# Ledger of designs, part 19: designed miniproteins, single chains, continued (3)

Each design is a single chain, and the fold is of that chain. pLDDT is the mean over its residues in the fold that is shown.

## One batch from the design tools (miniprotein)

Design m8632
Fold by ESMFold2-Fast:
Structure m8632 (fold): chain A 89 residues (1-89)
Amino acid sequence: SLQEKVDEIVQLVKEALENIDKAREAYEKGDLEAFQKYVEEARKNWERADALLKELQAEGHQEAVDETVQRISDLLKEAARKEVERRKA
């Protein structure tokens, strides 16, 4: 369904952000192999999310695109907020 596709895109973005956090932790520990693995996993999540979002755009589902972009924006703002708080600790 349309809502399932929106939810899948948002979930893929969440997984990409989680993989970026894991990559950062690996980098801070000097584990370059784990860093590269998590960066690659995040890249694949973003690539799939982008492909699905472009499919929604091509199908003319503008309201679903707008909802997806807003939910992604909210996730990115929350990730940025958590990063700022992490650096203060």
Scores: mean pLDDT 88

Design m8633
Fold by ESMFold2-Fast:
Formats: C-alpha cells, sequence, structure tokens
Structure m8633 (fold): chain A 100 residues (1-100)
C-alpha cells in the first residue's frame, strides 16, 4: 500500500470507529432516560452528524468519547463500557493489519 492509501484507510477506520462508539453510547443513554442521559444522548447525536459531514476533528471526537466513557463509568453502566472497549479493540486490530 502507498503511504497515501494507508493514511486514507486509517482516517476512514477512525471515523467509522467514532460513529460506532457514539451510536452505542447514544442508544445506551436513551435507554436509561434521565434528563442528563437525554442531554448527553443529544450531544452524541449532533457529534454523529458532524462526523458524517467531516466537520469534527479526531481530537474533538476523542475528547467527547473520553467524557462519555467517564460518564458511563460513573453511572455504573459496566456492560456498555465493556462493549465500547471491544469496539476500540476491533478497530485497533484493523489498523495494525493495514500497517503490516
Amino acid sequence: LSPEEVEKKIKELSREMFLELFELARETLLSQGTAEDLARAEELEKAIEELKKGKMSGDEALALYVRTLTYLERRGLEEAVARLEEIVKKYHEEVLKIRS
């Protein structure tokens, strides 16, 4: 693979990972249904739209992910946290395959 092809694939995998992470987190929060859960779900919905439009940076997506993960941990939603970590692991393994 050319350096340009590697960069393009990694960038697309990063976008796909954050979309999957934010959608899972959003669905989890909607199922819990407190006012704070719903407000955070709305923030995630807006972030999903911005990622699809290419208007959210990787740093912004990472910052939102970290804040969301911390919130889910504070809520004791351990199953959702574990599922998010599985998604991260899956995409990390795909990146390693592209670089090898």
Scores: mean pLDDT 85

Design m8634
Fold by ESMFold2-Fast:
Structure m8634 (fold): chain A 91 residues (1-91)
Amino acid sequence: GREELLAEAEKKLEEAKKALAAGDYEKAIELAREAIRLAFEAVPEEKVLEAIGIVLNALGGLIEAEMRGDLEEAAKALLEEAEKLLALARE
């Protein structure tokens, strides 16, 4: 259930951090996006509006960084918001 979604999100987030550290920005972006999806599914109903705000901020950061061709900043932006979303979901 929810606990399994949180565990999967945490695993994807850690894999994304490792990919970022290795300079594999495209993989870091893919893994961070999956972590965001899993964490969002685990968010309690009363936190959904706050979670939507985090997801929109993640999308905005990704678009801005990709428009500049800066995949490292795109990966970092997604990772930051994925960590916030996972923390919200684990509240």
Scores: mean pLDDT 86

Design m8635
Fold by ESMFold2-Fast:
Structure m8635 (fold): chain A 94 residues (1-94)
Amino acid sequence: NPQELKRLQQKAQELYDKLQKQLEEEEKNAKTEVEQKVIDDLKTSTQRAMSNAHTMDELKQLIEGLEGQLELFEERKRRKKRAQEILEQKQKLQ
């Protein structure tokens, strides 16, 4: 189905663009060489995955992978925020 292939390609591109924006924001906050390398490796692997996805099954797998990475970023942001809030509360109570 050519229409489904086009929809999957469009969804993959939208998720890819969203992930690249998240990686650019993380790069601005990267303070260590290890953090920078993780961002660079993820940019490279995601670009490779995008270039290699040509079939409907490959695009579905790519979409799942991109959605999973975006969920991991949102969870890390929530965990970092919560950890910082706990640390600040501890400092205020001492």
Scores: mean pLDDT 80

Design m8636
Fold by ESMFold2-Fast:
Structure m8636 (fold): chain A 81 residues (1-81)
Amino acid sequence: MSIYEELKELLEELKKLLEEKLNDPNASAQQKAHYQGLIEDVESLEKRLEELLKEGKYEEAEKQAKAATEMLRVVKRNVEA
């Protein structure tokens, strides 16, 4: 599996998890705003990678994909806290 395929799967999983938390009736308005912001960040990152690949900037796309994987680890840690 390419790094882009792995990242896409991880992004979809995280987005689904965040959407489930956003739909939690026990979540505060502040918590929901935070999760919505994270969903938007994930979607923005996905769009940036798609644009780089569309432009043929494969080396830059690979660097961004690696950075994204590290960022997603931080997001998971923060959601657990």
Scores: mean pLDDT 77

Design m8637
Fold by ESMFold2-Fast:
Order: C-alpha cells, then structure tokens, then sequence
Structure m8637 (fold): chain A 65 residues (1-65)
C-alpha cells in the first residue's frame, strides 16, 4: 500500500517537471507516511501523503545557496 502511494506521488511530481531526488517512508505513531522530495531548477518541493494517498502537506522552497 505505502509503495503504491510513493509511486503515485513520485509520478505526480515528475509530471509537474520535478526531478524526484528522495522517496522516504516514515513511521509516526504506528502510521506510515510517504515523503517525496523533488527539485526543479532552484526550487525544492516536499510532498507528504499517507499510505492511502491522501495529501497531508506540500511545501515549496528555494534550494539553499
């Protein structure tokens, strides 16, 4: 289940033109979360979803110089 959510999150970011650099599975309080990090130019995005694919967070920032 979490593997499928990670794959979908990665595909979504790649479709938006991001290069996916990291995919992490996190366990918090017995729940599995998927964190995907994408880069596009000087922009970083971190997408966090649960194992069902529900989006919990999407944070965009600039890469540190």
Amino acid sequence: MSKEAAKKAKEELEKEGYEVTDVKELTVGGETLIAVVGRRGDELVVLVRDEEGTQLAKVRTKAAP
Scores: mean pLDDT 76

Design m8638
Fold by ESMFold2-Fast:
Structure m8638 (fold): chain A 66 residues (1-66)
Amino acid sequence: AKVKIIAEGSVRSAHVSKDTVSVTAGTGQTSVRAEGLNLPTVTIDAGQTALIKAPGDKAEIEVIEA
C-alpha cells in the first residue's frame, strides 16, 4: 500500500533513504505520523530525528509548517 509520512511543526529536514524515512526537528517540536502504516504519532524535540522504516519507493513525505 502507498505510505505517506507527515511531519508537522518545526522541520529541519525530511528525506527517504532506502527503506527508511528520516525526519529531523528544527528549532522546535515536530509531530510525525504515517498514513498507510499502523504507526503511532511521534513527537520529537528540537534537533531530534525520527526514523520510520518503510519501502522508499512507496513512501511520500509531506511537511506542514506550524
Scores: mean pLDDT 75

Design m8639
Fold by ESMFold2-Fast:
Structure m8639 (fold): chain A 93 residues (1-93)
Amino acid sequence: SPIDKIIERLERLLDQARAAVAAGDKATFLAHLDRLAGHVQMVIMMLEQEGKYDKVQELQDLLAQIVDAVRAGDYATALAYAEQLVAKVKEAL
């Protein structure tokens, strides 16, 4: 289904981000986070059209926490929030 393909893409991007953090590759990590955030913004638009505003707020809060962790240089914390974000997307879909 289209939903299964979205979940598969998010899980693949998360796995790639996790590998980049383990390798100390900040540039690759940020590139995968940027693509992951783009896919989550599409999910947010779908949830807004469905009137699921509580789920939209949860996803937006997690995206903001990822940005704050990245600005602090805390890539391990940014990855942990990205893992929570993907889990919340799977719960919302």
Scores: mean pLDDT 89

Design m8640
Fold by ESMFold2-Fast:
Structure m8640 (fold): chain A 108 residues (1-108)
Amino acid sequence: MAARRARLKARVRRILATSTDPAKRAAAEAALRVLEKTDDPLALEAVERILKVLETETDPELLEAVARAAELMSVSPNPELLRAVIEALQLEDPEAKKAALEAVIRSG
């Protein structure tokens, strides 16, 4: 799994090098801290889904919610939080993603 972690770190560094959006930068910095602490497959999956949002989405509210969720993961990457973030980010509807992430943030 070292190769997967290295690929995710490269994606984080690309976001930090190219983005001026403070929410994207905050989420990327938090994701990097998660990747520095653990190689747990569940944490890598959660980070991968966060990075996908940062690479494809422009909605400020969704980006802010993702940044807050990533920060919680960087402070306390417990399996319940990681699963909740993964489940929220699996939703296809952007409004449902925001609502689910906000619920995760309130519960964490």
Scores: mean pLDDT 84

Design m8641
Fold by ESMFold2-Fast:
Parts: structure tokens; sequence; C-alpha cells
Structure m8641 (fold): chain A 129 residues (1-129)
């Protein structure tokens, strides 16, 4: 279980790194999908009692990396400040969860809030096209 969970987290990190070459809309969609998969993986680990502090930390680190990649692309393409602010707020939530060593249940709530912010980002980007 834990070894399989770690491999799934590492696969999502690879998806984040591969997404760096995508256009902004595709990158935002990839970020949402990565957050959804991390959230579902953590929910499964919580139900099976396999969620360790190390696995939760790695989930948050992958989420942070995905958000940083998206933020960099948004700034590079001079995206609206409101869109940049939403991603920065999402990053702040993840950074706080990492600093506070949040429980798996608290991290699921953080990932749900991050997902909602990213859906708003994607909506705003589509409206400006």
Amino acid sequence: MQEIDLKQIEQLRDVVEESRSQDLLSLAETAINVIDELRNLLQGMLKHGTATEELVRRILEVAREGLRVLLEKLKEENAPQKVIDLVEEALELVDKALEEKSSPEEVIKVLDEVREKLREVLRMLKEES
C-alpha cells in the first residue's frame, strides 16, 4: 500500500514536470487534474489508515510544485492580477499546511479549496480568450 501510494505521488510529480511545456489553458487543466488525483489518493490512504506524515508531506510538495509551475506561466504571459492572486492564495494554503504539519483530513480540505480556486482560474482564463 505505502509503496504503491508513493509511486502514484511520484507519477503525479512527473505529470507536473511534463506540463511545463503546455500552453496556459492546458497547464491550468493539468494542475486541476493533479490536485484532484492527489486529493483522491489521500482520501484512499485515510480510509485505509496508510496516510503517514511523510506521504502527506509529499502530496503537499507535489501540489506546491504544480501551483508554482502554473504561477510562473501566468506571470510569464502577463495574466490578469486577479488570476495570479488566486494561484498565490492557493500556494499560501499549501505552504501553511506544510508548515503546520496538517492532518490528512485537514490536507483534503486544503486540496478541495485549492481545486475551487484553480477552477475559478480556468474559468477566468477561458473568458479572456
Scores: mean pLDDT 87

Design m8642
Fold by ESMFold2-Fast:
Structure m8642 (fold): chain A 74 residues (1-74)
Amino acid sequence: SEREELKKRIDELTERAKELGKQAKTVEDLVLVLAASGDLFMAEQLLKSNAPLETVKKQIDTAEKLIKEAEARI
């Protein structure tokens, strides 16, 4: 289902954020990783609360942009 696909995206991005957090060498890079983790936590809460899937997707997309920015820096 689309809900299961979104849950999988949250889980995969959360693992990527954890790995980036271990590799972060600056406070600025760590802040990007923490911001992404916060957005993923919010996406998980929205999904559990049966929020519209479009709202959950936008939250995940925001987190993914931050993760990609951190990956380019780390």
Scores: mean pLDDT 86

Design m8643
Fold by ESMFold2-Fast:
Structure m8643 (fold): chain A 94 residues (1-94)
Amino acid sequence: MDTSPRAVAEFLHLLGVTAEEFRKYVEPLIKDGEIKKTAFADAIAEAAKSKGRPLNIMVPQIIANMMDKDKDGKISKETIDAVLAELERLEAAS
């Protein structure tokens, strides 16, 4: 099982980002069941900034690279949905 969605969700939860807030950032960027790696990195950076916790520019890029498993520059909606599901689980457990 790919553990990257869980690690990304734990990171976003640490920043105080909710599943609903992150969905708001990524949903408009999904095209044909995929999101560009660069767009995903931007969504992470914007979500963190919205919580008053701006990230070093390299951090969103490293996270997006972890999520790009097939190295095609895209992240599947299935992988994004896994991150959102893990965020919802973390919120419920808090």
Scores: mean pLDDT 81

Design m8644
Fold by ESMFold2-Fast:
Structure m8644 (fold): chain A 80 residues (1-80)
Amino acid sequence: SLDQAQQILDVFEEYVGRLKAANPDDSAVQQSLDNLLWTLRTLVEQGRYELFRRVVDSFLDSNRDDPLAAKARREVEEIL
């Protein structure tokens, strides 16, 4: 649903914000994360919730050993 997608997006934006804060001088990382957030916001706005969820899950799975990603995954699972 839109409400669940928005809650997941809010959790993921907090996580990405922490990644950006950890890499303040890395312009390539900043740009990559900004592009990811733009894509996810666009998918939610367009109602493409299944694709949105797959992108979020794929990114978190790729970073699952990161404590910040593990925290974000737990918060996402609590929304469902």
Scores: mean pLDDT 84

Design m8645
Fold by ESMFold2-Fast:
Structure m8645 (fold): chain A 72 residues (1-72)
Amino acid sequence: MKTDEEKNKIIVEGLKKVDELVSQIEDKKLKQKLILYAVSSAIRASAEKDLAKTKKIMEEAVKRVEEALKKS
């Protein structure tokens, strides 16, 4: 349905953003940790019934990956 399509789109777009960010990381261990964190966040986001909460979880996941990339 429309709400499920929107939720899936938010999660996919968030994961795509994380993939683009981690593709620039040469540290294999850091890359693996960030991917696992993003996947875990996507699983949590997919369990939410509220689209606003799904969006916030994915936005926070992307932000944390961006912050880790800038510090490395």
Scores: mean pLDDT 80

Design m8646
Fold by ESMFold2-Fast:
Structure m8646 (fold): chain A 83 residues (1-83)
Amino acid sequence: NADFYRALAIYSGEKAAKLARESGNTEAADYAQKGVDAARQGNYEEAAKYFRKASDLARQAGNTPAAIAFENAAWAAEMALQS
């Protein structure tokens, strides 16, 4: 359901933002925060786009754990949109 996937997107996005921030990937963390904010507002399409961008930035920086976490957040936002 949308409530479950919304909660999952927020949780995963916050976790990924923390991982990116701790690794010095500030730009990826900033996009993740925009994704979390969009998910909180119910704007799941924008949330997924921001998480996808954060994932790309984390991957370019070699931060695979953060990139995977952002992909999970994007997937959860996409599932909320389809719910």
Scores: mean pLDDT 86

Design m8647
Fold by ESMFold2-Fast:
Structure m8647 (fold): chain A 97 residues (1-97)
Amino acid sequence: AEENLKKAREYLKQGKFDEAIKYAEEATKSDDPGLRAEAYIVLAEAYEQKGEFDKAIEWARKAMDAAGESGDRELGLRAIATVLRAIGNKIDKELGL
């Protein structure tokens, strides 16, 4: 799971969003809720970059749930920020910005 998350982040950084999604989805199979939350954040960011804002919001909400299970406050705040950013980008697209 951790190696898949590392690959997902590297592909995301390279703009290879489909590869990032593939490796992040594998990372979501982790028994560690913190690793799942991180993987859901990567999925949300990848879908956001592809302009698929509804999917980005869905994955970011899953990240909030998994971060809550982990008890990691910083991870929870990152998940909340990811939801808000995805919603903002959806609104901007709908307004033609």
Scores: mean pLDDT 85

Design m8648
Fold by ESMFold2-Fast:
Structure m8648 (fold): chain A 93 residues (1-93)
Amino acid sequence: KHLVSAKEALKQGNLDAAVNHLNQAINKLPDLSKSQLPKVRDTIYDLAEELKKAGRTADAKTLLNNAAKVFENLGRPELALLARQAAITLNTT
């Protein structure tokens, strides 16, 4: 439900609601089916991009770093590294 709610909020331009729902979905990743991991990952990057476009770079970094911690706890260090790298590159223009 939180992933669907995050995607709906993102479509509506409600970035605060999208961040809240997506963080809830990220924190539930250990309990979700393997088929949900790519969908949550893709939504994280979509929201991070929209947050950056809105000038909310700090929120985008927080989202990506939270995702990295959860990916690491799931035993997916490669996904954690990519999320941390994305957070670092948000300020490089």
Scores: mean pLDDT 78

Design m8649
Fold by ESMFold2-Fast:
Structure m8649 (fold): chain A 73 residues (1-73)
Amino acid sequence: MLETKIASAYTAEEINRVGRDTSLWLAERVPENRDLFLAHARRNAESERKSRELLEKLKREAERLRKLLEELS
């Protein structure tokens, strides 16, 4: 359950990073649609940031629970 959430957050971060980089590349190559691609890049960057924050929170929670289990065992 927690491991599944960590994997999902990691995948979301990767997808948003690729989306951002692709949109930035297209903004340089297709100037007539630059504003559209920059808007997509900004949205993907924000989603990447949120996914990274969630991933860090989930990793900290997993480490805390693991340590508690070791103390109880």
Scores: mean pLDDT 75

Design m8650
Fold by ESMFold2-Fast:
Structure m8650 (fold): chain A 65 residues (1-65)
Amino acid sequence: SAEAAARALAEDPEAARAAERAGVRASTVHGWDPEGARQAGADELARRTGVAMTGEELAAAGRLL
């Protein structure tokens, strides 16, 4: 959920920074679009925190913070 993603972002600043870097990397490599960048960030945050989320939920979480 977006609320679970928001909690993960707030509670783990290192995982949040890693997710941001993953999104930036995806957006600059091989012509990734904004949706691909969002999903790359969500995948990295999920991998580090164990919280399952989609790129859409991560985007919604960013609006809650």
Scores: mean pLDDT 73

Design m8651
Fold by ESMFold2-Fast:
Structure m8651 (fold): chain A 70 residues (1-70)
Amino acid sequence: MKLDVDRLVALALALELISEAQAAALRAAVKGRTTISEDEAVRLLVEVGGLSREQAEALVRLAVQLGFEV
């Protein structure tokens, strides 16, 4: 299942897990894609967002529970 990138980034910002600069870097890393897989979301949140794998997995799980899936 795919997650909405804009909603995922907005959630991470709202929870103060990433900065505006990290949010911009995440948007650049998805290369204009509006949706990404859960596994790719975890990877990008760790590599670009600066989250731990545990934090990234928890955030993705929360996004799925909130209906950010497409």
Scores: mean pLDDT 81

Design m8652
Fold by ESMFold2-Fast:
Structure m8652 (fold): chain A 100 residues (1-100)
Amino acid sequence: MSALELLDEMIATLERLREKIRAGEATVEDVNDAALTVLDLADKAAELLEDKEKQQELLLRTIAFVLEITSLVSLGDLEGALASIEAYIEFLREKKEELE
């Protein structure tokens, strides 16, 4: 599996979560499961990156996202959670462009 394929799976996971939140169907467990999945995929993608700075940027941004989204959901801020997801998807898309 390439780093690009892992980034695509991360984006797909987040887009599924975003649609569930928008539909009012997302549980705290859905958010936690998506966050853990994205963290695992980011760790695997980072190991495939040759540039140590890009590896660190991906890992640190993913950790920051996981902490932010879990905090926002814990506070009942679903609008903030959606904004956090959208910002992180944009970051992942930018990382894909850098790897092409």
Scores: mean pLDDT 86

Design m8653
Fold by ESMFold2-Fast:
Structure m8653 (fold): chain A 76 residues (1-76)
Amino acid sequence: KPEEAIDRAAEIADKLPEIDQGVALLILSVGRAVGKDTGKVEEAVIEALRMAADHFEKLGYTEQAEELRKLAEELS
């Protein structure tokens, strides 16, 4: 469930221009790693999804940001 959400978020990011993907993909990768290391996978993934959404919104990708926020809400 959390890993499915982060994979879906990465799929959304991958559809954007390469230059706009990097920071979001890094945030998602760090969230996955922190979740695995701490055992708090759901909490770490929710935070990563929200951070990536905030990044997309700052770049003007409002619809993609909203999709990531909905994924985070489904996990909470």
Scores: mean pLDDT 79

Design m8654
Fold by ESMFold2-Fast:
Structure m8654 (fold): chain A 87 residues (1-87)
Amino acid sequence: SHMEKAVASLKAALAEAAAKKDLAGVRTLVLLYAQELREQGHPELAEEFLARATALIERWAAGELSPAELYAGLTALLDETAARVAA
């Protein structure tokens, strides 16, 4: 599906941004997925996703999460959100 392709591409980009400690890049990718959710007719899921992703990003920026932990958290959230869209 379009959403499955978007999630796959986003996961690859997130892995690179997190490894480079590119905070702005991670935020941009999260915002792009939230926008995709809104365009697919899921604005409430977009808001929930963005809030949860932002909390993970802020914990990472504060040094509470490693890049690997941020990536794992964001990819789990992407998969959960994509499953809710497919339901």
Scores: mean pLDDT 85

Design m8655
Fold by ESMFold2-Fast:
Structure m8655 (fold): chain A 83 residues (1-83)
Amino acid sequence: AEALLEKTLKKVEEELEKAKELFEQGKYEEALFLLEIAEGLLLITRGVLKVIGELTEEMEKRIEEILKKLEEEIKKIKEKLKE
């Protein structure tokens, strides 16, 4: 259970770094796509952990912190796409 969360968090972190590089290059649509995939993976992982009864309060806090960071970056990219 914890191993699943750590694996997902590592992938989300990797996608955040890739999205940051794409944003710097002006590839906003590609950056947005990666962040939306990362958000989806994190939500699926949370759902799986909840269903199997392994979602701890500490895990939920970590997930909420990363989801908030993803939402902020997604909003920033969407604002650029309105230009």
Scores: mean pLDDT 83

Design m8656
Fold by ESMFold2-Fast:
Structure m8656 (fold): chain A 100 residues (1-100)
Amino acid sequence: SEEDLAKAREILETIETSDNVEDIIAALKEGIKLAKETTDEEVLRLLLEAVEVALEKTTNPEVLELAIELARKVMEATDNRELILRAIALILRAIGLLLE
Protein backbone atom coordinates (compact mmCIF):
# COMPACT_ATOMS: atom_id res chain seq x y z
CA SER A 1 0.00 0.00 0.00
CA GLU A 2 1.01 3.67 -0.38
CA GLU A 3 0.95 3.98 3.43
CA ASP A 4 3.34 1.01 3.83
CA LEU A 5 5.65 2.43 1.11
CA ALA A 6 5.68 5.80 2.93
CA LYS A 7 6.52 4.05 6.25
CA ALA A 8 9.36 2.07 4.61
CA ARG A 9 10.79 5.26 3.06
CA GLU A 10 10.61 7.03 6.46
CA ILE A 11 12.42 4.09 8.15
CA LEU A 12 15.18 4.17 5.49
CA GLU A 13 15.51 7.99 5.70
CA THR A 14 15.77 7.86 9.53
CA ILE A 15 18.57 5.28 9.37
CA GLU A 16 20.38 7.15 6.51
CA THR A 17 20.28 10.55 8.28
CA SER A 18 20.59 9.67 12.00
CA ASP A 19 23.88 9.70 13.94
CA ASN A 20 22.02 8.35 17.01
CA VAL A 21 22.07 4.56 17.64
CA GLU A 22 18.77 4.79 19.58
CA ASP A 23 17.02 6.30 16.51
CA ILE A 24 18.44 3.50 14.29
CA ILE A 25 17.21 0.88 16.81
CA ALA A 26 13.70 2.45 16.88
CA ALA A 27 13.57 2.58 13.05
CA LEU A 28 14.65 -1.09 12.72
CA LYS A 29 11.95 -2.12 15.25
CA GLU A 30 9.33 -0.26 13.15
CA GLY A 31 10.72 -2.05 10.06
CA ILE A 32 10.28 -5.45 11.77
CA LYS A 33 6.62 -4.59 12.55
CA LEU A 34 6.04 -3.49 8.94
CA ALA A 35 7.69 -6.65 7.50
CA LYS A 36 5.24 -8.79 9.56
CA GLU A 37 2.23 -6.94 8.02
CA THR A 38 3.17 -6.78 4.31
CA THR A 39 4.01 -8.97 1.30
CA ASP A 40 4.66 -5.90 -0.95
CA GLU A 41 8.03 -6.56 -2.62
CA GLU A 42 8.80 -2.82 -3.01
CA VAL A 43 8.25 -2.29 0.76
CA LEU A 44 10.40 -5.37 1.55
CA ARG A 45 13.13 -4.10 -0.85
CA LEU A 46 13.22 -0.72 0.98
CA LEU A 47 13.45 -2.54 4.34
CA LEU A 48 16.46 -4.58 3.10
CA GLU A 49 18.07 -1.29 1.95
CA ALA A 50 17.47 0.04 5.49
CA VAL A 51 19.27 -3.06 6.91
CA GLU A 52 22.21 -2.50 4.50
CA VAL A 53 22.57 1.19 5.51
CA ALA A 54 22.37 0.31 9.25
CA LEU A 55 25.22 -2.24 8.84
CA GLU A 56 27.35 0.46 7.11
CA LYS A 57 26.75 3.02 9.90
CA THR A 58 27.35 1.01 13.08
CA THR A 59 28.59 -2.27 14.59
CA ASN A 60 26.41 -1.83 17.72
CA PRO A 61 25.34 -5.39 18.75
CA GLU A 62 21.64 -4.46 19.29
CA VAL A 63 21.50 -2.88 15.80
CA LEU A 64 23.18 -5.99 14.29
CA GLU A 65 20.71 -8.33 16.05
CA LEU A 66 17.70 -6.23 14.89
CA ALA A 67 19.12 -6.12 11.32
CA ILE A 68 19.25 -9.96 11.33
CA GLU A 69 15.64 -10.13 12.64
CA LEU A 70 14.36 -7.66 10.01
CA ALA A 71 16.12 -9.53 7.16
CA ARG A 72 14.64 -12.83 8.44
CA LYS A 73 11.14 -11.28 8.51
CA VAL A 74 11.61 -10.15 4.88
CA MET A 75 12.52 -13.75 3.93
CA GLU A 76 9.34 -15.01 5.68
CA ALA A 77 7.16 -12.44 3.83
CA THR A 78 8.23 -13.24 0.23
CA ASP A 79 8.99 -16.00 -2.29
CA ASN A 80 11.04 -13.52 -4.37
CA ARG A 81 14.45 -15.15 -4.95
CA GLU A 82 16.29 -11.80 -5.36
CA LEU A 83 14.97 -10.50 -2.00
CA ILE A 84 15.66 -13.83 -0.22
CA LEU A 85 19.28 -13.96 -1.50
CA ARG A 86 19.85 -10.28 -0.56
CA ALA A 87 18.42 -10.94 2.93
CA ILE A 88 20.72 -13.99 3.37
CA ALA A 89 23.77 -11.91 2.32
CA LEU A 90 22.85 -9.17 4.85
CA ILE A 91 22.31 -11.73 7.66
CA LEU A 92 25.75 -13.27 6.96
CA ARG A 93 27.37 -9.80 6.96
CA ALA A 94 25.71 -8.91 10.30
CA ILE A 95 26.83 -12.24 11.86
CA GLY A 96 30.38 -11.54 10.63
CA LEU A 97 30.31 -8.10 12.32
CA LEU A 98 28.99 -9.64 15.59
CA LEU A 99 31.92 -12.11 15.59
CA GLU A 100 34.56 -9.32 15.26
Scores: mean pLDDT 90

Design m8657
Fold by ESMFold2-Fast:
Structure m8657 (fold): chain A 91 residues (1-91)
Amino acid sequence: LRELLAEAVRNLSEEELERGREILSKLPASVRNKLTQAAHELGLAEGLGRDVGPALIAAILKLYEEGKASQRELARLLGVSQATVSLVLRL
């Protein structure tokens, strides 16, 4: 799953990344901070600068929409609650 998430991050379109930025802006600060930390811990932050959080969110949406990951699998990988993943997917 981590490898699929890294691949998704590398293959994001500008439209997908903008969607990630929009969703990130709607999340509570505590959730934004946790997701950004998870991206760094998973080694996904390299070369993304300010877009590390947006890219992670966009990649989460992409994997879920493509049926490649469940909310539970994403929550486990990211070290967050399933409710946090569900919130991201609903925005």
Scores: mean pLDDT 78

Design m8658
Fold by ESMFold2-Fast:
Structure m8658 (fold): chain A 88 residues (1-88)
Amino acid sequence: SLEVQLERLGLKEGRHVLRGVVLYVDPNVVEVEVGGERYTGRYVVLRTEKGSLVLFVPEELADRFEEGAEVEVEVLVKDGKAVVLRVL
């Protein structure tokens, strides 16, 4: 579960900067709610030095996430989810 991934990586609620490699991009566009705000986007698996986790990537940022790409991202961890806020 994502909750187990967040715990394993030591990611508490709030904003974090993560660096890693994109392992997988889910082709399905879905809607999620995080912190009372609604996002439309895709799930992405990011491999960091501490382990892999599932991120939710809003459609506006999706083109920055290709399998094999190295990315540095600001994420919001809230409600057991991690949403990409921006690409650095």
Scores: mean pLDDT 84

Design m8659
Fold by ESMFold2-Fast:
Structure m8659 (fold): chain A 76 residues (1-76)
Amino acid sequence: DAATLAEIYALMDELAELVRPRRGPSVAEVLAAMGSHSLAVLASWLSLVSGRKVPVPDSYEALRALAREIIAEVRA
């Protein structure tokens, strides 16, 4: 839903700030260019930003949980 997607965008922006992908486009730019908000597209971006292989989750709620987990690991 729209609220879950908004939370995912906020988490992805937070992760991008933490890893400082200065040469990478913003999450908003990537999603606009791809024309898709699919779980596969978001999982691919999360994999690129985190530097690890992230499996495609079965729901947006699962993707949100994965993003939170990765942020926690980056902050540790």
Scores: mean pLDDT 70

Design m8660
Fold by ESMFold2-Fast:
Structure m8660 (fold): chain A 83 residues (1-83)
Amino acid sequence: MESVEEALKLFLSGASPEEIAETLELEKEEEREEFAKALEDFRQGKISKEELIERLLSLEDERAKEFAKRLSEILPEQPVLNP
């Protein structure tokens, strides 16, 4: 939980995708690489915020999924209306 909050702060402050992935302590190198790539694509405008969340939720690591859930909650263009 603590690592997810720190990773969110790093994401919002503009830290590198690699640094964010390392902060989450993802167990598999392949998962870290895919996570970082998704964040990079989002920052470059190649994917939407919704697509970013979907990609992160497709990862095997539970920390990446928790990061996606928290990110979805705080993203200003996607207010949580249904919960």
Scores: mean pLDDT 75

Design m8661
Fold by ESMFold2-Fast:
Structure m8661 (fold): chain A 71 residues (1-71)
Amino acid sequence: SPLLKEAKELAEQGKYVEAAKKLLEATKTLSTDVQKLVLIHEAKKLGGEEIKEEIEKVISTLSPRVQRALE
């Protein structure tokens, strides 16, 4: 997807936080919670502490079942 390409380019430029935010934005284009979780994990590894709030917000959009599995 174009958002994944943008994330890759930002990471290559050392803009890890912006790259992580693009990965989280890409979750909105995915239909399954599993696919969203994969991108959330990659974003967390890339952006770390700086994107905690963005990660929490995306997790809140997932099904309650999946949110419970993350605790």
Scores: mean pLDDT 77

Design m8662
Fold by ESMFold2-Fast:
Formats: structure tokens, C-alpha cells, sequence
Structure m8662 (fold): chain A 87 residues (1-87)
């Protein structure tokens, strides 16, 4: 599994992105408690009950963007790292 790294993200933007990815890709999200100025780890685990052909196509379309951000996808997991702003 590879991590996707996002810098200077607000807590609101991070939660919005994680919520969108969870919904679109059919993944369950586990978020560490956000601490301003520190790296927050988010683990997305594939949920087969929520996965659709549309979510699989969306994931494949996102592959180049994930790789551009220095990350990657495992078969059933995606790890995201966010560095939140102090304010």
C-alpha cells in the first residue's frame, strides 16, 4: 500500500474529500483525530457491499491523479496523509 500526501489542507476540506471518496469509491474511512499542524492518517478500506461498477470506474479514472500525488492503491486499501493547517 502507498500513501497519498496532501499538504496545507484544512480540517473541513480533509473531511469533505474523505467523505466524497468514501461515498464515490465505496470505501470505509478511518480518520485519526485531526491535530492542527500535524499529519493526519486516513485509511480507506474497500467495502464490497458498497462497491459498484461506477465506483470501480471512478477509482480507475483517479489512478493517474493518485500516482501524481506520490501515492498508490492496494487491492483493498488506500492510505491518505493530510497535513492540516493550524488555522
Amino acid sequence: MKSVFFEDTSEEDMLTLVGTLSRVLGFDAEVEKPVPGQTVRVTLTRDPARTTPDSERALEAMRPLIEEQGGGLGPDTLELLFKTRPE
Scores: mean pLDDT 66

Design m8663
Fold by ESMFold2-Fast:
Structure m8663 (fold): chain A 95 residues (1-95)
Amino acid sequence: SELERLIREAERELREETARAGRSLEGLEAERAASEEDYRKGLLAYRYIRLRAELGVPVSEAVAEVEALLAAGVSAEELARRVLELERRLREREE
């Protein structure tokens, strides 16, 4: 259920950002058609980068971190676990 929640939230954020930027979601829909796992990893990678940026990490460093995780062969479930940890850290900083 947590993985499904993270995927839904990542899709919502990405749709909002792409709407604001005037971009289409064609790339994500193509990835979904190719592989459900790769599609989920893509959404989780986007969410990871966004949360790292909110925690004060430069986008370039956040991208490098997620690329390293993907190169290491992490699953969508492992990416979701790391995203949940970033969400917890962000909540702790707001308190």
Scores: mean pLDDT 73

Design m8664
Fold by ESMFold2-Fast:
Structure m8664 (fold): chain A 110 residues (1-110)
Amino acid sequence: SLTTTSTQEATEATNELFSLYQVKGRDAALEVIEQVRNEAISCIKEEDLSTEVFVAAQLALIGSLEDIRLANTDELFQVYSAYFFEDCVLFLSDESFQKVLETLKTLLKS
């Protein structure tokens, strides 16, 4: 199960990305989430994960970004973005998840 704090932070990240999507459009939101996903993959490579968990984490994060790219409704964009941040909570340490969130916050300020 996700912790209450991590679940709340994932929800807040999803809402911030979706706000960017609504204000700046789909392409701007996709540029941000692609950079955030690249940071998450970089963090996974630094984790002491088993080969099986590492491969599963990589495929989950790659798949969630493709789902976001293929989302043809606002509702699907929000749902798949939520799944992405939930996968980050599942596979990343608290320290790595905070790095992913800081990357998102930095890109949202740009």
Scores: mean pLDDT 81

